Designed miniproteins, single chains, continued (3). Designs and how they scored, part 105

Each design is a single chain, and the fold is of that chain. pLDDT is the mean over its residues in the fold that is shown.

## One batch from the design tools (miniprotein)

Design m11649
Fold by ESMFold2-Fast:
Formats: sequence, structure tokens, C-alpha cells
Structure m11649 (fold): chain A 74 residues (1-74)
Amino acid sequence: SPEEQAALREFAEAFRKYIDEKVAELKAQGKSDEEIQAEVERAYRIFLRHVRRMLETGLPVEEAIEEFKKELEK
């Protein structure tokens, strides 16, 4: 649906912004490319799980993004 596509786009944009900022932070901290890649891969796996939950349950995208961010802090 158009609404579902809009939600997916919004979540993907939030994820992209998070990754861009996180990669910049890790580089500033002197993390290796391997460590940065591992963190990006972890964030992507978490992102996919929350996207799936949002689509299966009808959770508002704003709430899905907040749940995603909370899990990343662990």
C-alpha cells in the first residue's frame, strides 16, 4: 500500500542517518574498518527485525524507529 511504502521509506531514511552518524563517530574514535563493519552489520540485522515487526503488527513507524533505537543502545 502507499502508506506501507511511505513507512518503509521513513524507517530506511532514519536507519541511513543513524548509520552515517555512527560510522563517523566510530572513525573519530579510531575504530578499525573491521569493527565499523561489524557494528553496521549488527545495526542492519536489528533494523530488518524491526521492519518485519512493523509490517506484521501495524506498529506506527515512529514507534518502530524508537524501539529500533532502544535495542541499538544495548
Scores: mean pLDDT 85

Design m11650
Fold by ESMFold2-Fast:
Structure m11650 (fold): chain A 83 residues (1-83)
Amino acid sequence: MEAQLQKEVDEAMGLIGLSVLKLIIKRGKVDKDTADFGVRMIRYARENGLFDVARELERLLRESLPLMSPETAERAKRELEKL
């Protein structure tokens, strides 16, 4: 029961991160802090076995690259290659 509860908490945190990223992207501009947040959430999801959440976060971050400055987009691409 406790292990299942922890898994549900980790999944909820991953989904919250996904929702926050979606809301920021909807504003049409992704700054360095938002890109860094996206990379951190992908890493968090992978480390906690939330592979479906991690895949969706990576997809959203990759699709948001045109909303970033060139410098931020290059940094985000490099960080994604390390995941």
Scores: mean pLDDT 77

Design m11651
Fold by ESMFold2-Fast:
Structure m11651 (fold): chain A 105 residues (1-105)
Amino acid sequence: TPEEQLRLELETLKRELEDIIKFLEQHPEDLEGAQYRVGLAVLEATGVLLIAEGQKAPKEIIDTLKKINELLKQAFNALKQGKVDEALKLLREAVRLVEKAIELV
């Protein structure tokens, strides 16, 4: 079903964000590697948003996905500025919103 597809995409995004958080915690000096990984997550989160919009998902889900995309873009910019702690905070907030989106599907 459309809902099952969206849930699987969200669960995949959640795992990828958790892996990025672990990478940053283990390699806080690897700003380039972290930025690359967050950049890929931005593309993936954008794809999930396009799927949700194409399926005419409820407004609350779409609004949550838009917020996730904004947080990931902010995390990318934080890493570009060397702000590792800020990026981790933003990524953890994004994970919490992905969990919320999964519950709403």
Scores: mean pLDDT 91

Design m11652
Fold by ESMFold2-Fast:
Structure m11652 (fold): chain A 81 residues (1-81)
Amino acid sequence: SSEEIAEEDIRKLLRTNEEAFLRTLEGLEQLIEYAIKNKNQEMLDKLLSLLETMLRVAEEEGASEELIERIKRLIERLKKN
């Protein structure tokens, strides 16, 4: 349920307001830093899954290169701990 809702929200936000989507990624970057610092394994796993879905959706929907690069940076950082 939560996973399906997240995917739907990702597509809807990207289609309706790409700038707000970029702002959301800024917030996710802060959450990633917090999760890494706190060694919160559960949160790190969930954030990775979310960002990988976001990347796939962004690429499939033809999002801007800036948006795609930002998502890729967050995924790489998260995978590196």
Scores: mean pLDDT 80

Design m11653
Fold by ESMFold2-Fast:
Structure m11653 (fold): chain A 84 residues (1-84)
Amino acid sequence: MDEEEFRDLLVEFLELLKKKNPNVTNVDIGEVVQLVLHDPKAFLELMKKLGFERAEKTIELRKKLSPEELTRAVFDAVSKFLQK
């Protein structure tokens, strides 16, 4: 399902972000969340800058989600990322 695929891709991106920036904080994650929810162009540019191979697929899946599905997927992804 597109929502679950987007969630899992966002978790993968957050793990890449942490790997490249070991000092990433919960504030930084909150800033990424704002880009994902409100600025898809800046989010795509950030993913490409960090070398995320699935950047284009992530944006295409985002376009298929309703605002409610997008919000749920984002918070589920952050929850999964932080539980590790």
Scores: mean pLDDT 83

Design m11654
Fold by ESMFold2-Fast:
Structure m11654 (fold): chain A 73 residues (1-73)
Amino acid sequence: VSEEALEKAREAARKALEETVERAKKAGITPSKETLLGVAHEAAKKALLEAGVPEKEATEKAREIAKELVEEY
């Protein structure tokens, strides 16, 4: 996996997390870590697939990125 593809995946996951947290805040809800992990994983996987990363590798790398970013929440 290229560093460029990983950077795009982290950016997509971070954006999805920020949007999810902002939406939850407006609704007066605190999203669970499980919800945040799922959101980050889906965003990162989509970005990796769009960058041409194979599905299996995209799934594994997206899981790592989601765990890394959700630790900030």
Scores: mean pLDDT 82

Design m11655
Fold by ESMFold2-Fast:
Structure m11655 (fold): chain A 90 residues (1-90)
Amino acid sequence: GKLELLEEAKSLLELAIRSTDAEEAEKLVEEAIKLMEEAFPNDLETQVTIGMSQLVYGVSLVAGESRLEAIKRAAEILLEFTKEQIEKLK
């Protein structure tokens, strides 16, 4: 169900934020995004949040942050949204 997909996405995003490896963190965030899209297919708020996370990732890289720092900023945006949606479904 939606709640199970979001709880899984939350766990992956929390792991991504704690990661010390950029490739691991990126794979975790990509999997979390897939789960969020499965939970809320064609949902405007979800799509806007994913787009904002991608924008923040790109801006962070252009600003000279490391790939790991950039992906963690994106993960934090996705995590905040995912936590909010979980609370609404409880």
Scores: mean pLDDT 90

Design m11656
Fold by ESMFold2-Fast:
Structure m11656 (fold): chain A 82 residues (1-82)
Amino acid sequence: MEKDIQSLQQLKANFDKRFQEMIEKSPEEYREELQKLRDQVLSSLDSAIQALKEGNLSEASKHVTKAVGYSLRMIGLLVDAE
């Protein structure tokens, strides 16, 4: 459990850094939508971390899946911008 929480915290930190770099390189017209999606990814990861702290693996999995979905939407916007 503690190792899983640490891994998810590290994943959140890496996503935050990566998404910030992607937003800075994106066209200005996409930045507001990308920032909203970044906030949704980070919020979902926070919810997953909280669920893991409570020992609820099912809820943690649901929140991770939601974060992945928002991340894929961000990638879709970046592909459309090319």
Scores: mean pLDDT 79

Design m11657
Fold by ESMFold2-Fast:
Structure m11657 (fold): chain A 89 residues (1-89)
Amino acid sequence: NAEELERWLKEQEDNLEKIKPFLSQEEYDLAVKKLEETKKRYEEMLAAGVDIREWRLKRAKEFLERAKRDGFTYLANEAKKVIEELEKE
């Protein structure tokens, strides 16, 4: 629902600001861009009734592979945490 989406987005924004000192400028810019893309797609998928958990898991795995490929170690570790949390659900 809209309240859960707003809360999740705020948590993602707050987390990004907390980890910003540990990121390079390139990692931060990529994280901001991915957050904006995720927000837009999440809103579209909620409207379509798609399984959000399965989509988030797929996206987190794709982001992990991209972060590993580009050498963004901190972002790769954050993506692993998201995958582990989603798999526990």
Scores: mean pLDDT 73

Design m11658
Fold by ESMFold2-Fast:
Structure m11658 (fold): chain A 91 residues (1-91)
Amino acid sequence: SKERELGFEGGRAGGKGGAKGTKEDAAKGGKAAAEAGLKAGGEEGRRAGELGGEAAEAAAAKGTAAGIAAGAVAGIGGGVGGAVAAIKKKL
């Protein structure tokens, strides 16, 4: 659950950046989300942040706030993946 939460936060941050600015702001937000996700949730968090940033960049080009939702969804997926991997390592 912790990895899920951290991946969600990373993806959401990237999506929020895209919704509030230009395509350049979305890309910058995506990189920041990937870095934050990596620091907090490892590789799966980084991946979630990257996906969130890409979704935010696409949403920003359309002039919608959809990037926030897309980033959040990508973050959830990455976090869940990380949690599953952690469980498997204990077995």
Scores: mean pLDDT 54

Design m11659
Fold by ESMFold2-Fast:
Structure m11659 (fold): chain A 95 residues (1-95)
Amino acid sequence: SKIEEAKKHLEEAVEHLQRAIEALRRGDAASALEHLREALKHLQKALELAPNPHAQQAFEHALLAEEAVRRGDAASALEHARQALEHAQKAIEEL
C-alpha cells in the first residue's frame, strides 16, 4: 500500500538523520550533508505517498539543517537534524 511505502521511506529517512547527527557530532560536515540530502529525498517521497503534518515538519527541519551545514553552523544544524528525527519518528507512529 502507499502507507506501507511511505512508512518505509520514513524509516530510511530516520536512519539517514541518525547518521547525519553522528557526523555533525564528530565535525564531519561533508558526511552530514550527504546523509541530510538522502533524508530529504526519502521524506519528500513519503510526503508524496502519504502526506502528514509530522512528515512535513521533518522535511522542513531537515532542510534547515542542510542550510545550517552549508553556512558552517554546526550547532543549528544539529538542533534542526534532531527536530527532523523526532518528527519523522512521530510520522511513522501515525501511519
Scores: mean pLDDT 92

Design m11660
Fold by ESMFold2-Fast:
Structure m11660 (fold): chain A 85 residues (1-85)
Amino acid sequence: SAAEKQNQADLALAEQIEQIAKETKARFEAEGTPDEEARKLGLEYLKKAQELYDNVKTEEDLKQMIKEAGIAVGAQLFLQERAAK
């Protein structure tokens, strides 16, 4: 069904974002990124991803949106782990 195809596409998108998020978190940990810097980057990339989401016209726009969303999520995961300590 159309709903099943949409669910599969949404899952594939989520998996790509999750992978970039994990890579971003690991990079921030390796570089010793300060919490305030990670917070600012997360907000900036979230805004960029939201702007692109409304204006996706090409495959490159979609890839860029996924990358920006992944970075935003990665920054948030990094900060959540740091806040737990």
Scores: mean pLDDT 82

Design m11661
Fold by ESMFold2-Fast:
Structure m11661 (fold): chain A 73 residues (1-73)
Amino acid sequence: GVLESGKGILDDLYEQAKEMAEKGKGKEAVEKLRKGVEGLTARVYEVNAEDGEKLKKYGEEKVKEFEKEVEER
């Protein structure tokens, strides 16, 4: 479904952000992930509002986890 597809895209974006952070671009990686979550959530919300809300929570949690990982480097 749309929610599962959205989560998959966010997971791929998370992996791309991790690669950027490993190359010393941690702050840029966090910003990329934040913008990606916002943009994808807005798109999913246009298709299904309930899935959009669930994806927003999933993405916000991923951003918080990633920010901690970048700070601990």
Scores: mean pLDDT 82

Design m11662
Fold by ESMFold2-Fast:
Structure m11662 (fold): chain A 94 residues (1-94)
Amino acid sequence: MIELPTVATREEAIQRALELAPGAAKSGIEVVIRSADGYTVTLVPVKSPKKDGEEGEAVIRGQDYEEIARVVARLDEKTGNALVVEERHEIVYK
């Protein structure tokens, strides 16, 4: 489990996650993002039968609702930038 600092955008959160876990980024990482005053990211590496996976938790700060973005992303070998494979957004009210 790796918790990343709060960033201003979801795109920045995904890029930061991939930068901090480059080994897993090539095979894909599920990034769970919860937003409050920005985006706080917890890495959730995709489980693979050929590689070890790790699971973490999304972090939320002080809102009446949670915005959860589940993004499966990896690094593009041509550019080194984030390549999003799958993306889903959910809003959960408390």
Scores: mean pLDDT 52

Design m11663
Fold by ESMFold2-Fast:
Structure m11663 (fold): chain A 85 residues (1-85)
Amino acid sequence: MDKIEKLKKRIKELEEELKKLESKLSKEEVNQLKNIINLAKEYIKQAEEYLKKGDLEKAEEYLNRAEALIDVAELMLETLKKKLK
């Protein structure tokens, strides 16, 4: 599913940006972002499992949850980047 690959790419980009900024962020901010990213990864895994079972409705639900978490993480990271400038 194209949506899964796009979400995985967004997660990879978030992880790479977070790694670059870890030295400039508080431990609490880093841990919060890592927790959101890890939860999004778990929802993508659940979506892939439901797709294998043919449950398209559950798969879409978990993909929507993952996307919402990725959106939150991206917004948080951009906000933190702006504060560092």
Scores: mean pLDDT 85

Design m11664
Fold by ESMFold2-Fast:
Formats: structure tokens, C-alpha cells, sequence
Structure m11664 (fold): chain A 75 residues (1-75)
């Protein structure tokens, strides 16, 4: 629910620090889906955490993975 949405915004913000367009796009795609998906939220948290540590590329990878899980409707 809300927590997943919050993590999505954190991922977008962190990615924006190094790569705004790409990070925001990835986070926005899975944001809507993952707000209801717990598993997708976990991957989103990894993306946000990695980006926050300065690993923007790593954050992008995790965000992309979360997007796939969210689109499945299972995560």
C-alpha cells in the first residue's frame, strides 16, 4: 500500500540525483503497481537504498526488476 508508494518516490528522488529521467521513469512505472504489491516494494526498497548510497546504477537495476514484478500483479 502506502509504504510501497513511499519507497517508489524515494527511488525516483535518489535516482534523480544522478539520472533524473531514467530513475523517475522506472520508479513511476512500478510505483502504481507496487503500491499494492509487497514483493515489488521490497525490490523498490533495494533500489532506493542502493541509490542513496551513491549506487545510482544499482538502484536503476533494482527499480527495473521491481517494475517487472509489479506488472505481474503478484509483487
Amino acid sequence: GEEAAREAEKAAAASAAGNAALGKRQADVWYEKSKEGEEAAKEAKEAADAANRGDTQKGMEYASRASLLAKEGKG
Scores: mean pLDDT 60

Design m11665
Fold by ESMFold2-Fast:
Structure m11665 (fold): chain A 100 residues (1-100)
Amino acid sequence: MRDALLALADQALALADALYEAAKKEKDPKQKTFLLMGAGGLQGAALLLREAAKNDNEQLARAAAQHLIDVTDDIIANVKDPALRAQAQAVRDAALALLA
């Protein structure tokens, strides 16, 4: 489980970086808000996944994976860039696999 939690945290942070870079170029305030809120949510979820891995805390791992699903659902619903939505879907699928 620890390696899977760390790998998921790394995927979430990679998506957060991509959203943050997209936000720098975004001219629409509403889209920029969704990109920055998504990046912040992914950073928070990654922190919780890393803490769960460090402490071997299965309850925190499941809660962090659920939080990551909620964050990626919001990105998929609100972010216009199809490449960023596809990356969010991949992160969401990986989080769902941890809950199975």
Scores: mean pLDDT 90

Design m11666
Fold by ESMFold2-Fast:
Structure m11666 (fold): chain A 77 residues (1-77)
Amino acid sequence: KAEDLREAARLLERLAKEYKESKDPFEKDVLLALMRMIAAVVALFDPELGREVLRLVDEERFEEAVELLLEAAERLE
């Protein structure tokens, strides 16, 4: 579980970086959809955490979403 959350955080951080660097609206939409998918997968195991990650992603607060996932992973170790 903790390793899954760390992997989710790593993937989200990478996608967020690509999102910030992209100038193509379609690419940004695809990257945002992938980040939302990560939040949805997290919600299957931790509904409250998944909802908060999704909220932060929708608000484009990606760094906070990554930190939230890493903090949750540390609590499970």
Scores: mean pLDDT 85

Design m11667
Fold by ESMFold2-Fast:
Structure m11667 (fold): chain A 84 residues (1-84)
Amino acid sequence: SQIEELEKQSQEYHSKSVSYETARNILLVGADTQGWLGKKKGESQAAIDRKVNELLKAAEESAKLAQQYEAQSQALAAQAQALK
């Protein structure tokens, strides 16, 4: 049915959102770890900042995708609910 198709699509988008939130958290931990390790190894602040900023930018992109997919999931769930 149309309701079942919308509910399935909603669940798929929600799963994608959760995957991107997980990726974001891994990238944020990675940024913190690279900052600490770079300082411990005596790397230049510029080299540390470059690595950390690349990971933080990737984390921000993952957060935006997670938010977009969750919004799509909620819209599809609302459409399915309206048909009941």
Scores: mean pLDDT 89

Design m11668
Fold by ESMFold2-Fast:
Structure m11668 (fold): chain A 93 residues (1-93)
Amino acid sequence: MIENFSLEQVPRATKVTIKVTVTNSGEPAPVAATAEGFADGETVTRVSLPVMMNKGETKTIELTLESEKPIERVTATVSANGDEVTKSAEAVP
């Protein structure tokens, strides 16, 4: 199971790097880390990265989002074996 998931505050910009720290307390599994950027209530960009994690492992995953519009909000979703955890952060002006 995914625990100790954290998402840093991000600036409002057309290019944003998101850092996601994830701890896997369950069995070894491939984990998908997905970041989405939103503007005007719509998804304007999305990036996904698969990462293999062992039991008790903690990893910091960096995801870079690029958009033609300034990103107003970001979400990061971490999924493994059908379980999903999502965190969101408003972009700071």
Scores: mean pLDDT 76

Design m11669
Fold by ESMFold2-Fast:
Structure m11669 (fold): chain A 67 residues (1-67)
Amino acid sequence: SRRDEVVRLVMETVKELEANKDDPAKVEEIFARAVARLRELLADDPALAAQVIAALEQMKAAILAEA
């Protein structure tokens, strides 16, 4: 389902961010790619896309704060 695809993408993105947290350029590349994919998957629901992207931004900030 679309929900399962979104959850999987977020989980995979968080793992990639953790693995690359010492490389700011790679972190931004990973995040931008995930945001673009989320916007494509949720093109019919921009409000949900914004909520998921905001949650992913918070996760990214938390990961970088622990570096």
Scores: mean pLDDT 84

Design m11670
Fold by ESMFold2-Fast:
Structure m11670 (fold): chain A 81 residues (1-81)
Amino acid sequence: PPLSAAERARLEELVRHVAELVGKGNEVARKTLEEDLRLLKEQNKDNPEVVELAEKALEALRKGDTEELARHALAALELAS
């Protein structure tokens, strides 16, 4: 079943918080998120939409685009749920 409204809100808040830490130059948050996005791709190789969104999130992470990072990471996590 899809995520409840409360679960979606908590996921969105978590993703936004992590993206803010990355934007502030938190190297631990950046490396952890990079690893988590790579694992998400590996666990969802049979789902090309999740892989594409995770790749876009990784690209946004490399460019320092925290808004695109949060958007694509949230979309990938919701689709993988």
Scores: mean pLDDT 81

Design m11671
Fold by ESMFold2-Fast:
Structure m11671 (fold): chain A 100 residues (1-100)
Amino acid sequence: SLEEEYQRRKAELDKNRAEFDTAYQKALEVAKDDPERAERLKASYENAKAQIDRLVAEADEAFKTDPEKGLALYDQAIAASKAAVKRMNEEIERLRKERE
């Protein structure tokens, strides 16, 4: 059902959000002695969270009148969350190499 598809996407997004939070905490630990880098990481994290939250809100609203459009917007939120995790992990690798 469309409702089951919606719940599956919510579960995947929740998992991706948890992975993003974990990646952000790891990035902060690597940058713990660099307050300027920590502030840039925070700004990037907050901007990505705001984008994902907006897409989710749009998806939830769209699902009420056009479920297929709501699911498509949720797929965009999932893609944005995956991209955010990837970018944060790439930043962790960059920070680690700078410390070597």
Scores: mean pLDDT 88

Design m11672
Fold by ESMFold2-Fast:
Structure m11672 (fold): chain A 81 residues (1-81)
Amino acid sequence: LEELAEKYREELEAFEKALLEDEEARKAIAEAGAAGNFEETKKLLLDFVEKFAKENGLSEEALEALKKLVTARVEAGAAAA
């Protein structure tokens, strides 16, 4: 995971910036997370990753890496809650 985050650092940073700028997506994800609905949080984040990848012309490998990184972060959050 750490190696994937380093390899796709630019894509991950651009993704995080795009997510911060999308007020509607941020609000929906935050509300799902606050409710403890990590399955919905994961779905919303993965949908946003796919949208971001399509809009920015990311490779299939980069898309898969972002999905894996996002999934791991949501699972870690769920385990910590």
Scores: mean pLDDT 76

Design m11673
Fold by ESMFold2-Fast:
Structure m11673 (fold): chain A 99 residues (1-99)
Amino acid sequence: MNKATVSGAGTVRAGETLQVKAKVEGEPKPDAVALYLQPPGSQERRLVGAGPVNEKGEATVTLRALGPGDSGTLYAAGIDGRPVEEAQLGEGAQLTVTA
C-alpha cells in the first residue's frame, strides 16, 4: 500500500499560487498525487490539485485561486486509477490562507 505525505504547506495569500510538495512511499507506485483540503471541524475533503509523481516518488502540485476560507489540513494520496482509501493518506500539513 502506498502512502503520500505533504510537505511545504504553510501560509499563502488569497489568490496567489502555492506549490505543495508531496512524497509517496510504498507500493504500487502511483502515476500522480492528488491533494485534498479538509477544513477545520469538517469530515469532508475537497480535491484541490493533482500532479505527476517522478521516479523518486516526489510530486509538486500547484494550488491556485485559494480564498481565505480555504484554510485547513492538506492530505495527499497516490492516484493510480483506483478509489483512494483512508489508509493511503499520510500525515496532513496545515494550510493557512490569508487575506
Scores: mean pLDDT 74

Design m11674
Fold by ESMFold2-Fast:
Structure m11674 (fold): chain A 76 residues (1-76)
Amino acid sequence: MSRAERIAKLTEAYNQARALLKKLGASDESLAAVDAAYQAALAVLKDPNATDDQILAAVGALQEAIAAALADVAAA
């Protein structure tokens, strides 16, 4: 898979997750955390010198932010 394809898939997944979280009533703070994690993951994916460990850590942080936002919505 090309870098452009990886970036496109990450962006599609982020857009779908963010739209769903917003529809479910996620807080502005949770949405901001997801936005920040996505920007960090995007920056790592755009870096041709990024290691697999750095990519996994950045994508993992985005997944954790989404999970935290879903938990926040479920607890409300």
Scores: mean pLDDT 81

Design m11675
Fold by ESMFold2-Fast:
Structure m11675 (fold): chain A 102 residues (1-102)
Amino acid sequence: MEISLEVEPPEIDADGRIRGKAKLVIDGKEISFEVDGTLEEAKKVMEETAKQARELGLDEIYKASEKGAKATTPEELKKAFEEMIQALVDEYSRAVDAALAA
């Protein structure tokens, strides 16, 4: 069983551009999201991530990405992205614990 987590925390530059990346792989299932652009471009990534999270049954990532899709400021989207990363960390920790117990 392959379990991996990669995270680049979200950052907002002086122009309000948002950059961040996260990828989780558990047992051949993958969810990844990367933002590198304007608030509107980042919101589109959040909408796509919400669809992927729903299909994979990752409810906490789905909820956080839905909040990000509705963000009105870069700071609000950054907060949603941080909540999505926390949800990935929680899923990763659960998967690692399950693998070690097997």
Scores: mean pLDDT 84

Design m11676
Fold by ESMFold2-Fast:
Structure m11676 (fold): chain A 105 residues (1-105)
Amino acid sequence: MKKVAVVLTSQIDSEEFEKALEKAVELKKKGHEVTVIVAAPPEIVEEAVKKAEEKGLEVVGVATTEGYVEKTLEAVKKLNPDLVYSDSIEVAEALKEAGFEVTHL
């Protein structure tokens, strides 16, 4: 069992967003402690959080219109996971530079 963060910064109705949510569900079914971190504009973040919660996932919403890489990095640091999955290359690289074990989705 590992503590896993799945970071979502893709558009809420995108294939990338849905694929990342499916990965989070898969990891939870395998017995990992999974937290989804959603970074989106304030008007969208609540809907994105709700979509993840409807799949039975624990979610942290990060409401932001700018600096999403920096704000998601802060949220991941606070959570201190063993593994991170990211739907964004930029977020994945920032997390790797911060010393996390990261897989880009």
Scores: mean pLDDT 82

Design m11677
Fold by ESMFold2-Fast:
Structure m11677 (fold): chain A 92 residues (1-92)
Amino acid sequence: SAHEELERILEEARREIERIVRESEALAPEQAELVRAAGRELAEQLEAAKRYVLEEIEKDPSKAEELVEQFREAARRGLEQLRALLAAARAA
């Protein structure tokens, strides 16, 4: 179901955020805090997006597949940006 798929995407994204934040703990405190803050913001944004997607699917179930794929893409892009931030922080 769309509900289960959204939950799986969010859970996987949360696990990846936790891994990235854990990797940042090896950095200087300022760099680690930057990555931690960005990870927290991404998690909050994905939670809000999931709620929005679920509300839209309830209004128009025919859009479920499209909205789930848009959510998956948003999570993927957010994680790519967070990983890029970690890489930049390591170079600083």
Scores: mean pLDDT 89

Design m11678
Fold by ESMFold2-Fast:
Structure m11678 (fold): chain A 64 residues (1-64)
Amino acid sequence: SLEDELVRLEVRRLLYEIVIGSLEMVAERSSGDRKAALEAEIAALRAHLAELERRIAELRRRVE
């Protein structure tokens, strides 16, 4: 169902948030090429998270 799909997507959103937060902590303590590489990875994950949030918003609109 759409409601079950929403729950699965919301769980995935929380997992992305945890991973991004962890990488941000490591990046804050890093410098140079290492920091740049981590920031690039964080940016890619944030893009995936934003797409996931857009999908959640669309499904919420359809269920409600």
Scores: mean pLDDT 86

Design m11679
Fold by ESMFold2-Fast:
Structure m11679 (fold): chain A 92 residues (1-92)
Amino acid sequence: MVSDEEREKALELSKKNPELYEMETFLASRDPRLAGVLLVVSPELEELLELARRGDVEEFARRFPLLTRVLRGEGVSLARLLELLREWLESK
């Protein structure tokens, strides 16, 4: 699912943003179909979390079209991802 180049970039990001991997672990534990999906938005994590707090599904779909497409391929709704991200934020 992830290329060697994407994996290398992800490992580099884990040194700067361990919170991303903590979130991926949380999401995968709640819904295995979400494992690794945040790799496509890793540079924009703060914006992702802001949209999740607002619950704005339409704006999320406009801002993250690639992530939206990946979720659709996995059979997961945007509303479900936003729900889980909000649960993650409330658990901190």
Scores: mean pLDDT 70

Design m11680
Fold by ESMFold2-Fast:
Structure m11680 (fold): chain A 78 residues (1-78)
Amino acid sequence: MSDIQQGRDYYQQGNYSQSGDYYYRAGQKTGNGIYYVRSGRYYYQSGNYQQAIRYYQQARQLGLTDISNRNIQRIQSQ
């Protein structure tokens, strides 16, 4: 199974941290920052804010600057 499919399956089960792990793996394999954005979002939904910020920072390094900065600021302002 693909990392994206496993991430989707875990998300449907409500296991957001596991879903985030599989999307993070997809980001590492593809270099596509959108998968790091999804990983950050799912770690945020799991309550792991520090890991969410780390994944948004990696997405920002890959050019997803605006969406990553908005999400980091939202977490830090809570």
Scores: mean pLDDT 85

Design m11681
Fold by ESMFold2-Fast:
Structure m11681 (fold): chain A 60 residues (1-60)
Amino acid sequence: SSIQQQLKQAQRQEINAQFRLLAAQVDYDMGEGTQADVDAAQAELDQARQQVAELQQQLS
C-alpha cells in the first residue's frame, strides 16, 4: 500500500484507540475496569499517534 493509504489506516487506528481509552476510563470510573486497562489503552493510543507522526514525516 502507498504511504498515504498507510497514513489513513494509522489515523483510523488512532481514532479507534481514542475510543478504547474512553471506554477503559468509563469502566474504571464505574468500578468495572482496572488502572492497568486504562494504562494499556493509553499506551496503544501513544503508539498509534507515534505511527501517524512517523508516516506524516515520510510524506514530507
Scores: mean pLDDT 89

Design m11682
Fold by ESMFold2-Fast:
Structure m11682 (fold): chain A 87 residues (1-87)
Amino acid sequence: SIEEKLRELVRELVEEALRHEREGTAEGRTKAGVLIAIASQLKEWIDNKELPSKEEVEKMFEKMKEQFPHVAELIDRVLEKVLEIIE
């Protein structure tokens, strides 16, 4: 199901965030924070049984890239995974 795929993605994002934190760098901390923020939003949608539209997902990720332009590549990679699940 879409819910199961999103829950698996949340788990993967949390695990990736922990790896970035272990790097001990400012960049690693920023990447970890962004991944946790995305994972938290996905979990909120799952827990509320409110699946976002493609447009809502794209707007959220665009806003995140504006706040964290130096990790835009990471944000775009996660966006692609989310869109693949909800499409």
Scores: mean pLDDT 86

